Designed miniproteins, single chains. Designs and how they scored, part 67

Each design is a single chain, and the fold is of that chain. pLDDT is the mean over its residues in the fold that is shown.

## One batch from the design tools (miniprotein)

Design m2331
Fold by ESMFold2-Fast:
Structure m2331 (fold): chain A 83 residues (1-83)
Amino acid sequence: MSKLLDNYIQAVNNKDYKTAAEYTKKIRDIYAEKYGEDHPIVKALGIFEKGLIYESQGDFKKGKQYIIKGVSLYLIEIGDQVG
């Protein structure tokens, strides 16, 4: 959703990846409640969140890889959901 995405973007612009990960976690928790922990969207968001946590810890190589994978999987799956 645009509101959480805007907050995420601001956190990333400030290199506050810990806060960005918290916004991602909130989105993941919403999907997990609706579809369960094993749903592809939840798994994709978990990978993305893990990437943001790596960024916050200074592991930029792993962070970037996990972010790209998580975003790609999320966009593929949610594209089908919005029709």
Scores: mean pLDDT 76

Design m2332
Fold by ESMFold2-Fast:
Structure m2332 (fold): chain A 81 residues (1-81)
Amino acid sequence: SPEEEKIAEEVIKTAEELDPGTASFLRDIWEAIKNNKPFTFPQDFIDAMLESLRTFASKLPPEKRELALKFIEYLEKWIES
């Protein structure tokens, strides 16, 4: 959706300022979501990834943290689909 795209772009832009590696990873994930590619990672990797993303979100200012948490919510829904 347009709302999800804007949230993803804001989160990725924020990640670029803090950790370019995280930003690159988030871009790859968002491209996979947009192209309806299946999520093919094992559960242990999924759990570690989500925990790392939540840790990343906790380091952000409150406004940007809220957007990052929404993006994580989109990721969780994609993984569960």
Scores: mean pLDDT 77

Design m2333
Fold by ESMFold2-Fast:
Structure m2333 (fold): chain A 120 residues (1-120)
Amino acid sequence: APSIEEQIEEFIKKLKELEDEISEALEKNDLEKVSEYALKFLELGIEFVKYALENVESMSDEELERAVALANIVVERAKKMLELFKLKNFDEKDIKEFEERLKELEELVKELEKAVEEKK
């Protein structure tokens, strides 16, 4: 089975791959693919935070601090993506779906931060 460290590294790798796909789609003005990859980025971020929450008790303090840091980076990048989508006049339906997923991610990150604090 992959270690917690290997799983964190795999999430980081997949998040970077999706950011690269978003950048390429933006350069090609392929707004449909930008929306698709950005939603996948949020979904992967949500999966990562859920993984961290399920493993809080088995993770080291260093691994937990790294997980919280990564989760907050994902939230910050997603907020910048949302701002770009509004500026580019993306479809209102896509913006709303992205906003709802971002809110879910933000709530999960707060739960993770609380769980980490309660373990200390």
Scores: mean pLDDT 86

Design m2334
Fold by ESMFold2-Fast:
Structure m2334 (fold): chain A 89 residues (1-89)
Amino acid sequence: SKKEALEAAERVAEAVERAETGEEAIRAAVAEEERVRAAGGSKEAQLAAGIAAGLAAIAVAVGRLAGLSDEEQVRLGARAARELAEGLR
């Protein structure tokens, strides 16, 4: 279960990293959370994906308010999701 939570958080981080804009990063994170749910992921995997997506969205929003570029917003979002994955190791 811990491994499934870790893998779910890592997949959210990877989806965010592939985005080109902050808006795409948020949409990618939400899409990955929904994918884990639709695939019948465990409650722990669904929770981890949800937390990772929420952290990525908050980080992107903070970057936007700070006047950062889309590339910097994406990097902040990806980092936030990755930090959750590292905490689950």
Scores: mean pLDDT 87

Design m2335
Fold by ESMFold2-Fast:
Structure m2335 (fold): chain A 56 residues (1-56)
Amino acid sequence: MDKEVDDSLARMYLSVVSKAEKIPKSELTKEIKKIQKENPELSKMDAIDLAVEKLK
């Protein structure tokens, strides 16, 4: 089950990470969605971390 708070925090984390790693937020978001589709049980925060690793 999803939590609205978790979604909001993940969005904020994504924005911070995008800025820190200099990765376009659009590219990061696309990768996160792909990871989430293949791994629906994975937390959004973990999906963001994996997306950053892949796009670094």
Scores: mean pLDDT 75

Design m2336
Fold by ESMFold2-Fast:
Structure m2336 (fold): chain A 88 residues (1-88)
Amino acid sequence: MLTEEQARAELQRLFAELNELFPDFKLTIPPDATKAEMISAVHLAAAELRRRGLPVLPPEELPTIDSTWNEIVEYARRLLELAREALA
């Protein structure tokens, strides 16, 4: 299972890739981000992609403070994959 540090690093990588696909997106994970801040960033990313007309993930799949690090990272990975597919 991912540690907090591993999850933060992976989320930073995934958000960097999202920003490469959408240069105007400009949403990043701070180096000292708390779990709540990382979840908030993922929620903001999902909302922005939805606003841009990209495929919508069900609201019940949004990470919460009770989500594991693996679940938070997997959600972000799925958002990136859906964005890439929509641009293909």
Scores: mean pLDDT 81

Design m2337
Fold by ESMFold2-Fast:
Structure m2337 (fold): chain A 96 residues (1-96)
Amino acid sequence: SEAEEKIEKLLEEIRKLIDEYVRSTDPAKQDELLAEILRKVKELIDLMKKENVPESLRDKYLLQIASDLLAAYLITGDPRFLELLEEVEKLYREAK
């Protein structure tokens, strides 16, 4: 569906931002990328709600992002990825 295509595009964008962060050595660029990741995750949650995506499918997409963030933390050791995981959980709870 069109909604699923938009969700998949946002997921790909989030993954690309995480990959760019992992490859970056510029702290200012990393801060910008973290802010963009949070914005895109919020956009994804809002989109899933607007399109009335089933909870099970919504949970699957959020688990995928959480897995990607955990992988980034394991690679970089940057605790901001754990903070971002907490923000993802908070946004999901607030959106319910």
Scores: mean pLDDT 82

Design m2338
Fold by ESMFold2-Fast:
Order: sequence, then C-alpha cells, then structure tokens
Structure m2338 (fold): chain A 72 residues (1-72)
Amino acid sequence: MKTYTFIYKNPNDKEVKVLKVETNLPLEEIIKFLESRGVKIGEVTENKIEITDGPSYALFLDLLKYLEKKSK
C-alpha cells in the first residue's frame, strides 16, 4: 500500500484540511476518479495531492473512503 496525502483547500473556508489515505491504486487512477466526480486538482508532488475546488468537504471525505475501500 502507498500513503497519499491530500491537502483540501476550500475557497469559502480559511482552513486547510490534511487527509491521509492508504491505497493500492496508482496515482493516475486516483486523480482520474476524483476529476470525474468534479474535484479540481492543483499541485501534485510525489504522493501529495492539492485540491483547489470541487464538492463539499463531507462529499470529498466520502470519495476518499470509497478509494480506500476499493483497494481492499
């Protein structure tokens, strides 16, 4: 398994959320899935993924849980 770090920036909230997900999915598949669900991705550095816009934080959390479950 690889650990991916997501940095969620909401333009309507001053807080930045940092989330870690362990999955066997390759980075490209993760990005493609999130973009297909309306998530806008900014900077990607190794296993660190910046989210610049998209669905609510709660919906984003559900997407990350789905990715983690899919790898099991």
Scores: mean pLDDT 77

Design m2339
Fold by ESMFold2-Fast:
Structure m2339 (fold): chain A 80 residues (1-80)
Amino acid sequence: EIVTFEDRKISDDFYVSGGSMPKELYDKFEEFLKKQLAELKALGIDRALAGIAENKEYNTTELLFVTGKGTLEEARESLA
């Protein structure tokens, strides 16, 4: 089962672009994002944008991260 979801703001410095992913990954996605955000903050990275890409030709799902001090809009444009 593939789940489609809307753009979602996790925090002021962490944003998830809307997309589609297998239901099994979606159900664990929020926990995964919280863990990754904590790791990024531990490394001194205070801003991140996460995007999800689905390659239907290969039936794969990819999670993309853009990090830095730029605006969330600039990071979002990088994932678009």
Scores: mean pLDDT 55

Design m2340
Fold by ESMFold2-Fast:
Structure m2340 (fold): chain A 97 residues (1-97)
Amino acid sequence: MVEKLEKALENKDYKEALLYLGELIALLSSEVELSEEEKEKIQKLVDKAREAIDKGDEESAKKYLIELLELIYEILKKNNVDPELAEKLKKIIEKLK
């Protein structure tokens, strides 16, 4: 999954990237009890990314997908869940910046 996400982002296939991020968020929600504030932040970023993708706004799509990745990374680190996944996400974020 993470390898497919990285490849989609490298290819600027932000629609596919958002799909894989959706799968990652579902996995995160199964491993971590997300607060209502965290759920709201995730949903807002997903909605903003989707709107940017639909409009063909590549710069905004990239920005919101990076912010979503950073939020997922922070939640994983805060809860000490799946350190290997967290490290992979950190590398993807660094490549996109």
Scores: mean pLDDT 84

Design m2341
Fold by ESMFold2-Fast:
Structure m2341 (fold): chain A 95 residues (1-95)
Amino acid sequence: MEREKRLEALGRKAEEFEKRLEEEKVSDEKRIRLTTVLYIIEYLLSNPEASQELIDRLLSLLSEEERELVLKAFNAKSIEELEEILEELLEYILE
């Protein structure tokens, strides 16, 4: 149940971000990057039993800063914390 709520929050934030990216006419490269990082977070939240090898391989596709944000999102203790981390991720990618 808690995992389902985190996935719902992630989905809502992803839709919100897609609207902001369209309004701000963000480059396709930044959109693809954000979508990739969000998919990795979704995968990790949906598959807590994923092997360490697979987790390491997914994280290796990310920058050091993106890896830190993904790990923070995965370990977020509340929906509010998760949403704050996702906002930090958006800000980082848009810089």
Scores: mean pLDDT 79

Design m2342
Fold by ESMFold2-Fast:
Structure m2342 (fold): chain A 69 residues (1-69)
Amino acid sequence: SREELLSFVDTAVEQLGLVLSQYFSPEETSRLVSQLRSRLLSLIDQGASRDELIRELGRFMLEQFELAE
């Protein structure tokens, strides 16, 4: 359901924020968390499945760490 996907996003964004905070400033972490949340919410509005949200999470993390090289 949409409510289950929204709950998943809240939990995933919170957990990822903790990981990102180890590598980025508080300001950058807040910005990245906000960007990720907006992206995932947009995908839910487009009818994305949980598997698609998980894939986007992985892609986002790889993108951020690739830019940190």
Scores: mean pLDDT 81

Design m2343
Fold by ESMFold2-Fast:
Structure m2343 (fold): chain A 74 residues (1-74)
Amino acid sequence: MKSVLEKVEEFYKRLREEADAAIASGDKERLQELLVRFENLKYALQIEADSGNEKAKKLVEEIEKDIQRLREAL
């Protein structure tokens, strides 16, 4: 069975691919939807990061960079 973090990494990878496509196409509606999804994912992982999970902490840092990139593309 896949761990929660492994499933989250797969989900994040897919969201990142969708974000890259939305930025390239200038799809502002999709960018706004993805921004919400990235913020929700960050919120969920922040609890794990705050508890000392180094992998979750690194994922939160990457998600924050993607959130900034999405906001700049809007």
Scores: mean pLDDT 81

Design m2344
Fold by ESMFold2-Fast:
Structure m2344 (fold): chain A 62 residues (1-62)
Amino acid sequence: MEKEKEVKERIDEAADKVINWSPAEKREALATLGEIVDKYPQMNEYILERLDEVEAEAKARA
């Protein structure tokens, strides 16, 4: 899709919030990721990969 880059940027931002931010912000970020998966099921693999990457980075910093 022509707006794939924009969707990926939204996923990157939401993934960071899910792993590193407050519980309230995590909930909003999870809702955002759910909406993206509902509209773009093909992005599910990218979302999972990005969450794993952000979690690995957070673990390395801890």
Scores: mean pLDDT 76

Design m2345
Fold by ESMFold2-Fast:
Structure m2345 (fold): chain A 68 residues (1-68)
Amino acid sequence: MLEELQKLVREFFEKYDTATEQERKSLIEEFKAKLKELGVPDDEIEELVAQFERYPELKKIREKLENL
């Protein structure tokens, strides 16, 4: 389960990074559905999504700093 979860997060991140805004919304919904299929409780799904949401923002900040 844990390794499958990490793989799912990694694949989601890679797709999210290259996706359009419209596709990102679909990816988030798909990601939540996959987590539910793996038996992850709703509380843990919310925590994981929140943690993942933080990562794209950090990446965006880094990219902005490098463009300076």
Scores: mean pLDDT 67

Design m2346
Fold by ESMFold2-Fast:
Structure m2346 (fold): chain A 86 residues (1-86)
Amino acid sequence: SMKDLREAELLLRALGEHMRALDRYVAAVKAGDAEAAEAARKELEEAYRRTVEEGVRAGLSEEEAREIAEAARAAAQSIADKVLAA
């Protein structure tokens, strides 16, 4: 259905956006660039917000949209923490 397609597109987009922001964050931290690291953190927050907004627009409940956003954000944060601890 169109709803199932939009849900799949939202999830793929959310994961991609969070992973791109995470890559920039890790690169910034490794380079000692505090300003770039902060910009990447804000981009992660914006990706979360966009995911919730797009999810609701696609016909998901706010709770469903937040679950997708939280999953993508948590995955990105977990990976960042592991990479930076290495």
Scores: mean pLDDT 82

Design m2347
Fold by ESMFold2-Fast:
Structure m2347 (fold): chain A 94 residues (1-94)
Amino acid sequence: SEKFIEELIELAEEFTERLKEVFPEELLPEVEALHERMIEAIRARDWAAFDRQLQALVMLAHRLPPEAREKALKLISEFSKRVKKLIEEEKKAK
């Protein structure tokens, strides 16, 4: 499942670039740190650690003003749903 991990990493990188457009520069180092931990969790297939990083991103999003917060939470929700679908599909792969 090297291809599966590569697809998840690419999806996570695309997600983080979109998220950086919403977050102010002051919070970008925290977003980048959470991204790195998320990539580590994906490579380790540690889905509990992955979920913890997503929850930490949700907490960061709550520091944003209402409009930016809504955009960030939508991006996080959509990313979470896509990742969970890919994990489910991989578990069904023979």
Scores: mean pLDDT 86

Design m2348
Fold by ESMFold2-Fast:
Formats: structure tokens, C-alpha cells, sequence
Structure m2348 (fold): chain A 102 residues (1-102)
């Protein structure tokens, strides 16, 4: 469970970074900022899980979910939206797995 939570959080960060890149290509700086925040929180969730701090991993995953949802809402390009949707899916899985490991 913990190893899976780490992997899902890392995938959330990767897709959030892709969403940021696609948003920048589309000229959508607000969506890019939201995607960047999602990536940072997803990376923090992975680090917290690696350190065995599952409560912090859940908290950071929740913030990654919030910013991924914002990135989806703000996205003007289909590519940015799809990447943000994948980031959201992985962040939700990371949160669920961290909660189950508590």
C-alpha cells in the first residue's frame, strides 16, 4: 500500500507537470500555475509517504487534488485538460492508498 501510494503520487506529479507544459504552450498561465501547484503537492505527498508520514501524505494529496481540479477547470487546450485529468486520477488514488495504510 505505501509503495503504491508513493508511485501514484509520483505519477500525479508527472501528469501535473505535463499539464503545466501543455497550458504554457496554449498561453494559459493561470492553468499552468494551478498545474504547477498540483505537481508540487503531489511530489510532497510522495515524499511524506516515503518518510512514513501517512497523515501528511493524505493532506498533501488532498491539496494536489484541489489544484488538479482547478487546472482542469482553467485549461483552454484539450491536451492540458487531459493531462490534468490524469493528474487528478492519480492524486485521488494516492490519497486512497495512503488512507488505507493509516
Amino acid sequence: LIEEAIEKAREAARYALRAKEEAIKAGDLEAARAAMEAALYAAQAALAAENGNLEEAVEKAEKAIEYAKKAIELAKSEEAKKAAEEALRYAEEAKRLAEEAL
Scores: mean pLDDT 89

Design m2349
Fold by ESMFold2-Fast:
Structure m2349 (fold): chain A 86 residues (1-86)
Amino acid sequence: SAADRVLEAAKKIADAALKAGQPDIAKKILDAGKKLADALRNGDIESANRAGVELGRAVSSIKDPEARQEALKALGEVERAMQEAL
């Protein structure tokens, strides 16, 4: 499902933040990913868009360029899942 793809992508993004030494950002990514997945399961467009914004902001906070690039690739998977579900 789109929600399951979001959770898998959020885990990849969080792993990138952990490798960058930012466990606080990784937690925010996982929290936002869960909110997004729950919103997609419920058809809650407003909550899904809000969670997507939170996730994007967390990705932008990754300081390591290589980790940020890997996170941006996984964020593309989230965006595709949202487009297919919404």
Scores: mean pLDDT 85

Design m2350
Fold by ESMFold2-Fast:
Order: sequence, then structure tokens, then C-alpha cells
Structure m2350 (fold): chain A 80 residues (1-80)
Amino acid sequence: SEFEKLKEKAIEEALERFDQWLAEHPDATREQLLLMAAKIINEILDKIEKEHPDLPWSELAVIIGEIARALKARIDERLA
């Protein structure tokens, strides 16, 4: 579906951006990791709202929630 493709693309974009930032910031603190994750989430949210203004809130919430979980998993792995 269009929603599933949008969701997959958004998650992939978020992870690619975060992984690139992590590679450039090997000494990043927990606070810096969390701030960058929040920045990526907000930028992707803004992009989806601009490109897909008619997307139901429930679907947008699912996408943002899954991005947040994926980024949290990366942070947890980085700090392990």
C-alpha cells in the first residue's frame, strides 16, 4: 500500500541520517544522541506533513512511533 511504502521509506531515511551522524560523532553523549534523534523525528514529521497533507493522523502517528523506536534501538546499541 502507499502507506506501507511511505512508512518504510521514512524509517529508512531516519536510520540513514542517524547512522551517518553517528559515524561523524563517535564520542557523542547520550544527551547529544537523544537531541539528534528528536531533530530527525521532527524534520521527517515536517516533511511528511508537507508532502502528504491528507495523511490521517493515526497513520502519521504510527510512522513517527516506529521511527522513534528504531532510533531508540540505535541509541541503545551505541551505548551498550
Scores: mean pLDDT 87

Design m2351
Fold by ESMFold2-Fast:
Structure m2351 (fold): chain A 96 residues (1-96)
Amino acid sequence: MAAKKKQEELEEARKEYEERFEKSKEEIKKYLKENTDLSEEKIEERAEALAYTAEELRLIGLVIQGELNEKNNIPLSPEEVEEQRRARLLLEEKKK
C-alpha cells in the first residue's frame, strides 16, 4: 500500500487532536478561573501549556492501555483499535 494512505490517516488524526486540544484548553481555563487568582492572560497561557501536556499524556496513555489490554487478552472494540492507531501516529510525528 502507498505512503499516501498513512499521510491521510495522519491528517485526520491531527484534526481530531486539534479539536480535543481546544476542548481540553477550555476545561483547564474553567478550572484555573475557579481555583486561582491568575490574570486572564496568564490563565490563557497556562491553560494552553497544560492542554498540550494533557493531550500528549492522553495519547501515551491510550498506547499503554492498548498494550496492557493485548497482554491481558482483553478484546478491544474497532473504535478503540482505531483510536490507539491514531495515537501512535501522532506520537511518532511529535518525536521528529
Scores: mean pLDDT 74

Design m2352
Fold by ESMFold2-Fast:
Structure m2352 (fold): chain A 80 residues (1-80)
Amino acid sequence: MLSPEEAEREAKLLVEAVEEAIRRLEELLADPSTPREELIRAVLGAMALALAAGVYADISEEAREAVERAREAVRRAEEQ
């Protein structure tokens, strides 16, 4: 298992990756010319990163918040 210090660093990196994936997904959603394939890839990427960050949700509030934000972004994308 990772040390507590290593787990904290990994959780932070995953939160940063989730936030970047959310930003990318929101940029694609804001552009009506975005190809469906690009949008699907962005959704899948955000979901994969959210699942990884979810592993740290019990020990990192930032990870829990990032997972919830990713779920909301994916939900908005699926409605379009």
Scores: mean pLDDT 79

Design m2353
Fold by ESMFold2-Fast:
Structure m2353 (fold): chain A 100 residues (1-100)
Amino acid sequence: DLEKILELLKEIIELLRELAEDPSLSEEMRELFREMVERLEEFIERVKKLSDEKAKEETETLVNHLIDAFEQLKKKYPQLKEKLDKILKLLEEIKKILES
């Protein structure tokens, strides 16, 4: 269900926007999250133009990479654990949809 996947990706983007605007974070970290938002918004626009099969394949690759990246980021910055855990939970929900 591509529509549900896109809704979950948009929820992840919103959480990343909150991190990008968080004044307690360094400018470097806020810039990282801004770049992630931009890349995910571009990904959504690209995947909408693909067949459902190709969209699913591309999304599966992205989700696996993001899970690894956010798990590493959580280990490096434990202070971000709560918000990163929310993002990881949404990524796990997308993965379940892709595996069904």
Scores: mean pLDDT 86

Design m2354
Fold by ESMFold2-Fast:
Structure m2354 (fold): chain A 64 residues (1-64)
Amino acid sequence: EEAREAFLKTAEELGLSPEVKEAGLRNIDAANELDPENPVTPEEAKSIARMAKIGEEEGARRRA
């Protein structure tokens, strides 16, 4: 769907790891299942991808 496509495109542009992409897609699917009348928008999906990138970078820095 459009939100999943927007997420994957943004995640690919940001170079997210496969694990982070999988988690992001699961989160979008879960949100859509919880509230199907208000599905995740493409804009929200892009924001999720950007937040995931920040989280990945912070996680790597904390482990060092």
Scores: mean pLDDT 75

Design m2355
Fold by ESMFold2-Fast:
Structure m2355 (fold): chain A 89 residues (1-89)
Amino acid sequence: MKEIEEAREKVEEMRRRGEEIEGGRLIAVEIGLEFREMLDRGEAAARAREYDDPWALVGALNLRTLLEKRGALTPEQRAELEEIIRRTL
């Protein structure tokens, strides 16, 4: 959680500085960090073998949803992707 919390704080700080972050970029970062935390706990060991890099798996999962919304996810779609990531653990 520590790296994810710190990364989220940095993203939030960037938003407070008035920097525009495209929805797709922000979502990819958040989902990728959460998936990395799951890998750190060893919960994604079986799924990690299907991909050389866990970011590749997250990228594949995010791409499908981002193609539909063109870089922006609703809170519901974000929750759906989080569910998919949990199932890939």
Scores: mean pLDDT 50

Design m2356
Fold by ESMFold2-Fast:
Structure m2356 (fold): chain A 97 residues (1-97)
Amino acid sequence: DPIQEKNKKRREEGKKLWDEAQKKIDAAIEKLEAGADVKDVAEELLASPLNEVRLLGRRLLRLAEESKSNEEAKEKFFRLQEETQKDLEKVRALMSS
């Protein structure tokens, strides 16, 4: 079945790309928590061949450009992460109801 073969390849490739992207994203967040410059982290992520990693890089670059300082950019980023987590909890609550 060509559909089953295509689905298997997509699943295996998708998992590898997702796992690689998640490791890069987690490493970037750890660097930011350790006091790394948001713009430098963004530029590193933008150099990635992974689209999901580049999406985070674009977001961080925008925050760095819109912020007056590295500290402000970090605060805005972590605030957005907290809002995303709250939204995810709301979705989970709705699906569990």
Scores: mean pLDDT 76

Design m2357
Fold by ESMFold2-Fast:
Structure m2357 (fold): chain A 57 residues (1-57)
Amino acid sequence: MEKERYKKLLDERIELAGLSDAARQLEKDYFDSLKEVDPRDLEALERVVAAARGEPL
């Protein structure tokens, strides 16, 4: 469940941030390297997505 939620937030971040293909690939590589998602990493990504909706990082 955590990994599914992380994937959804990561995809949303990629779209909202308007990342280049190279940056999108780096995000995918990072996700693929995850055996499991740390709840703190999930919380951090939620904050990044929230900021990307209202404020650029």
Scores: mean pLDDT 70

Design m2358
Fold by ESMFold2-Fast:
Structure m2358 (fold): chain A 68 residues (1-68)
Amino acid sequence: ALSEEQKQELLEEVREKVKDLPEELQEAIVNMVGELLDGMSARGYSYEQARAIVEQIVKWFLEEYKKS
């Protein structure tokens, strides 16, 4: 299952990837991913599974806002 340390590591990577977005949006994305990671950890997801899902979500947000 996803450990607390692995969850914090993924959240830090998300913060770094979205740092150029508006601060309010950064906070919303990080909070959403945090809740998602809590749910994945509770359901026994592996680090690799959680990372893959989180990377897809972050990529979607970055691609959408890069167009703006």
Scores: mean pLDDT 82

Design m2359
Fold by ESMFold2-Fast:
Structure m2359 (fold): chain A 71 residues (1-71)
Amino acid sequence: EVVARTLRVIARTAEEQGRHDLAAKFRSLADEALAGADPQEVIDRAEKLFEEEGRPETAKQLRISLEDALA
């Protein structure tokens, strides 16, 4: 399940950068995606997480990567 895999990679990167709370949120979102949550809703929520962290460029890149993963 490509979306869940991508979110787990993002979570690992966040953890490596010392952003443990953000990593935990992305891992939870990946678990929801794996459980059959709507992919578009998952992508929208992931984008919001990065926007809340003050990273709009990262949020935009995340949307592109996740949409590409669904295609």
Scores: mean pLDDT 74

Design m2360
Fold by ESMFold2-Fast:
Structure m2360 (fold): chain A 73 residues (1-73)
Amino acid sequence: ADEVVDLLESNNDLPGAYMVRTAAGTNVHDPKARAEATAQMAEAQALSYEHMGKTDLAKKLRELAERYRELAK
């Protein structure tokens, strides 16, 4: 979760970072559920950035989403 939050905050996307923290926080006692929630939120942010033409940031968010999805297995 921290890597996704840090990436969004470093790009001044404070609302996006807050959404990721909230999704991860609701599953604090289940590491797999927390990883899955983080992956889903990172994918949602990646789609938004693709629509804005921020393809490099979208690609980094998708790579993070895939890593968190692997942790959720």
Scores: mean pLDDT 76

Design m2361
Fold by ESMFold2-Fast:
Structure m2361 (fold): chain A 76 residues (1-76)
Amino acid sequence: AAMAQARAAGEAAVRAEYDRKLTEIGNEGRKKLQEAVEDMKKDPVAGQKKANEIRKESFEKDREVRAEYQARLAAL
């Protein structure tokens, strides 16, 4: 019983950190995309390339955070 409760608490902590990191990536991505939209008003081609790069970076960070989450769960 106590071991199951300790594991559940550990899983909840790992999940909370995962959700926090995803929220941070989302907030960073939105801020950078807002800047890219302003750049796009001055140079549509450069702004679009910047927006595409920001989306790629967010996707890669999401993948890394998910892999870390799975590894941490497996270590419990």
Scores: mean pLDDT 83

Design m2362
Fold by ESMFold2-Fast:
Structure m2362 (fold): chain A 68 residues (1-68)
Amino acid sequence: MLSREEQLELAWAAFKATLAEARAAGLSDLQALLLAMKKAKEVLESQGLSPDEIALFLAEIAARLAAE
């Protein structure tokens, strides 16, 4: 099983890749963000995390984005 840090890094990598691809495809900032968040959630769900754990990781991803 992946560690918490490895799960976060996997979700963050998927989030950033999807955000970059959506922006390159000409999606609006809001549409790109929503698609990237959806992809990060799907990655976390595939790891067998609970809804509460997924919510906490998504909040951490949002905090990381805000810090950029």
Scores: mean pLDDT 82

Design m2363
Fold by ESMFold2-Fast:
Structure m2363 (fold): chain A 67 residues (1-67)
Amino acid sequence: AAEEYAEKGERYATLGVIYAGQGDGERGIEYGKKGLEYGKKAVEAGGGENGQRSADGGRLAIELGKA
């Protein structure tokens, strides 16, 4: 469960960063929010560092998309 949430969060966070980097801030924020959500779920389920990485990636995507 935790590993599945962390992996899903990482995939969404990565997509969010890619879209934001390409100038698609709307999709960057959308996927960043999903990455953050799944990263937080991974941490809550005991995923620790992997879940935290996914959450941090999601936050980064959101901030890049807002810029």
Scores: mean pLDDT 82

Design m2364
Fold by ESMFold2-Fast:
Structure m2364 (fold): chain A 59 residues (1-59)
Amino acid sequence: GGAEAARAGALAGGGRAAARAGQESKDPTWSSAGHEADLGGDDAEAAARAAELGSKKGG
């Protein structure tokens, strides 16, 4: 459904992008390709939180 698709997008895009941007800002030599896979597992929780806050904030 639409709600599930939106949530999946927020979990995959929001958390991963935010984590990658943060790491890249601190270390310009950081390999996003390798860490993107590793962060997928741990960052999934942060992405879920972001999606939940987004739903609440929607008004």
Scores: mean pLDDT 53

Design m2365
Fold by ESMFold2-Fast:
Structure m2365 (fold): chain A 75 residues (1-75)
Amino acid sequence: SLADLVAELGRLVPAADAAEREALAREILKLPPEDRAALLGFLRQHPFASAAELTRVPGVDPALARRIVALLERA
């Protein structure tokens, strides 16, 4: 659900505010379930992921990768 994903993003990108987490969660929910699971698994293992590394995850385009990295770099 959106609420469950927002809660997960609160742990994975703690420097993001509530609006940024909701916006990111809505974008991630557009991914197929398998690609979403792969992205979340990658973020749990790689708290310092680069945009290049994130674009290797199925379904992650350069725009989504850049948004995630910007939030991770604020930590």
Scores: mean pLDDT 82

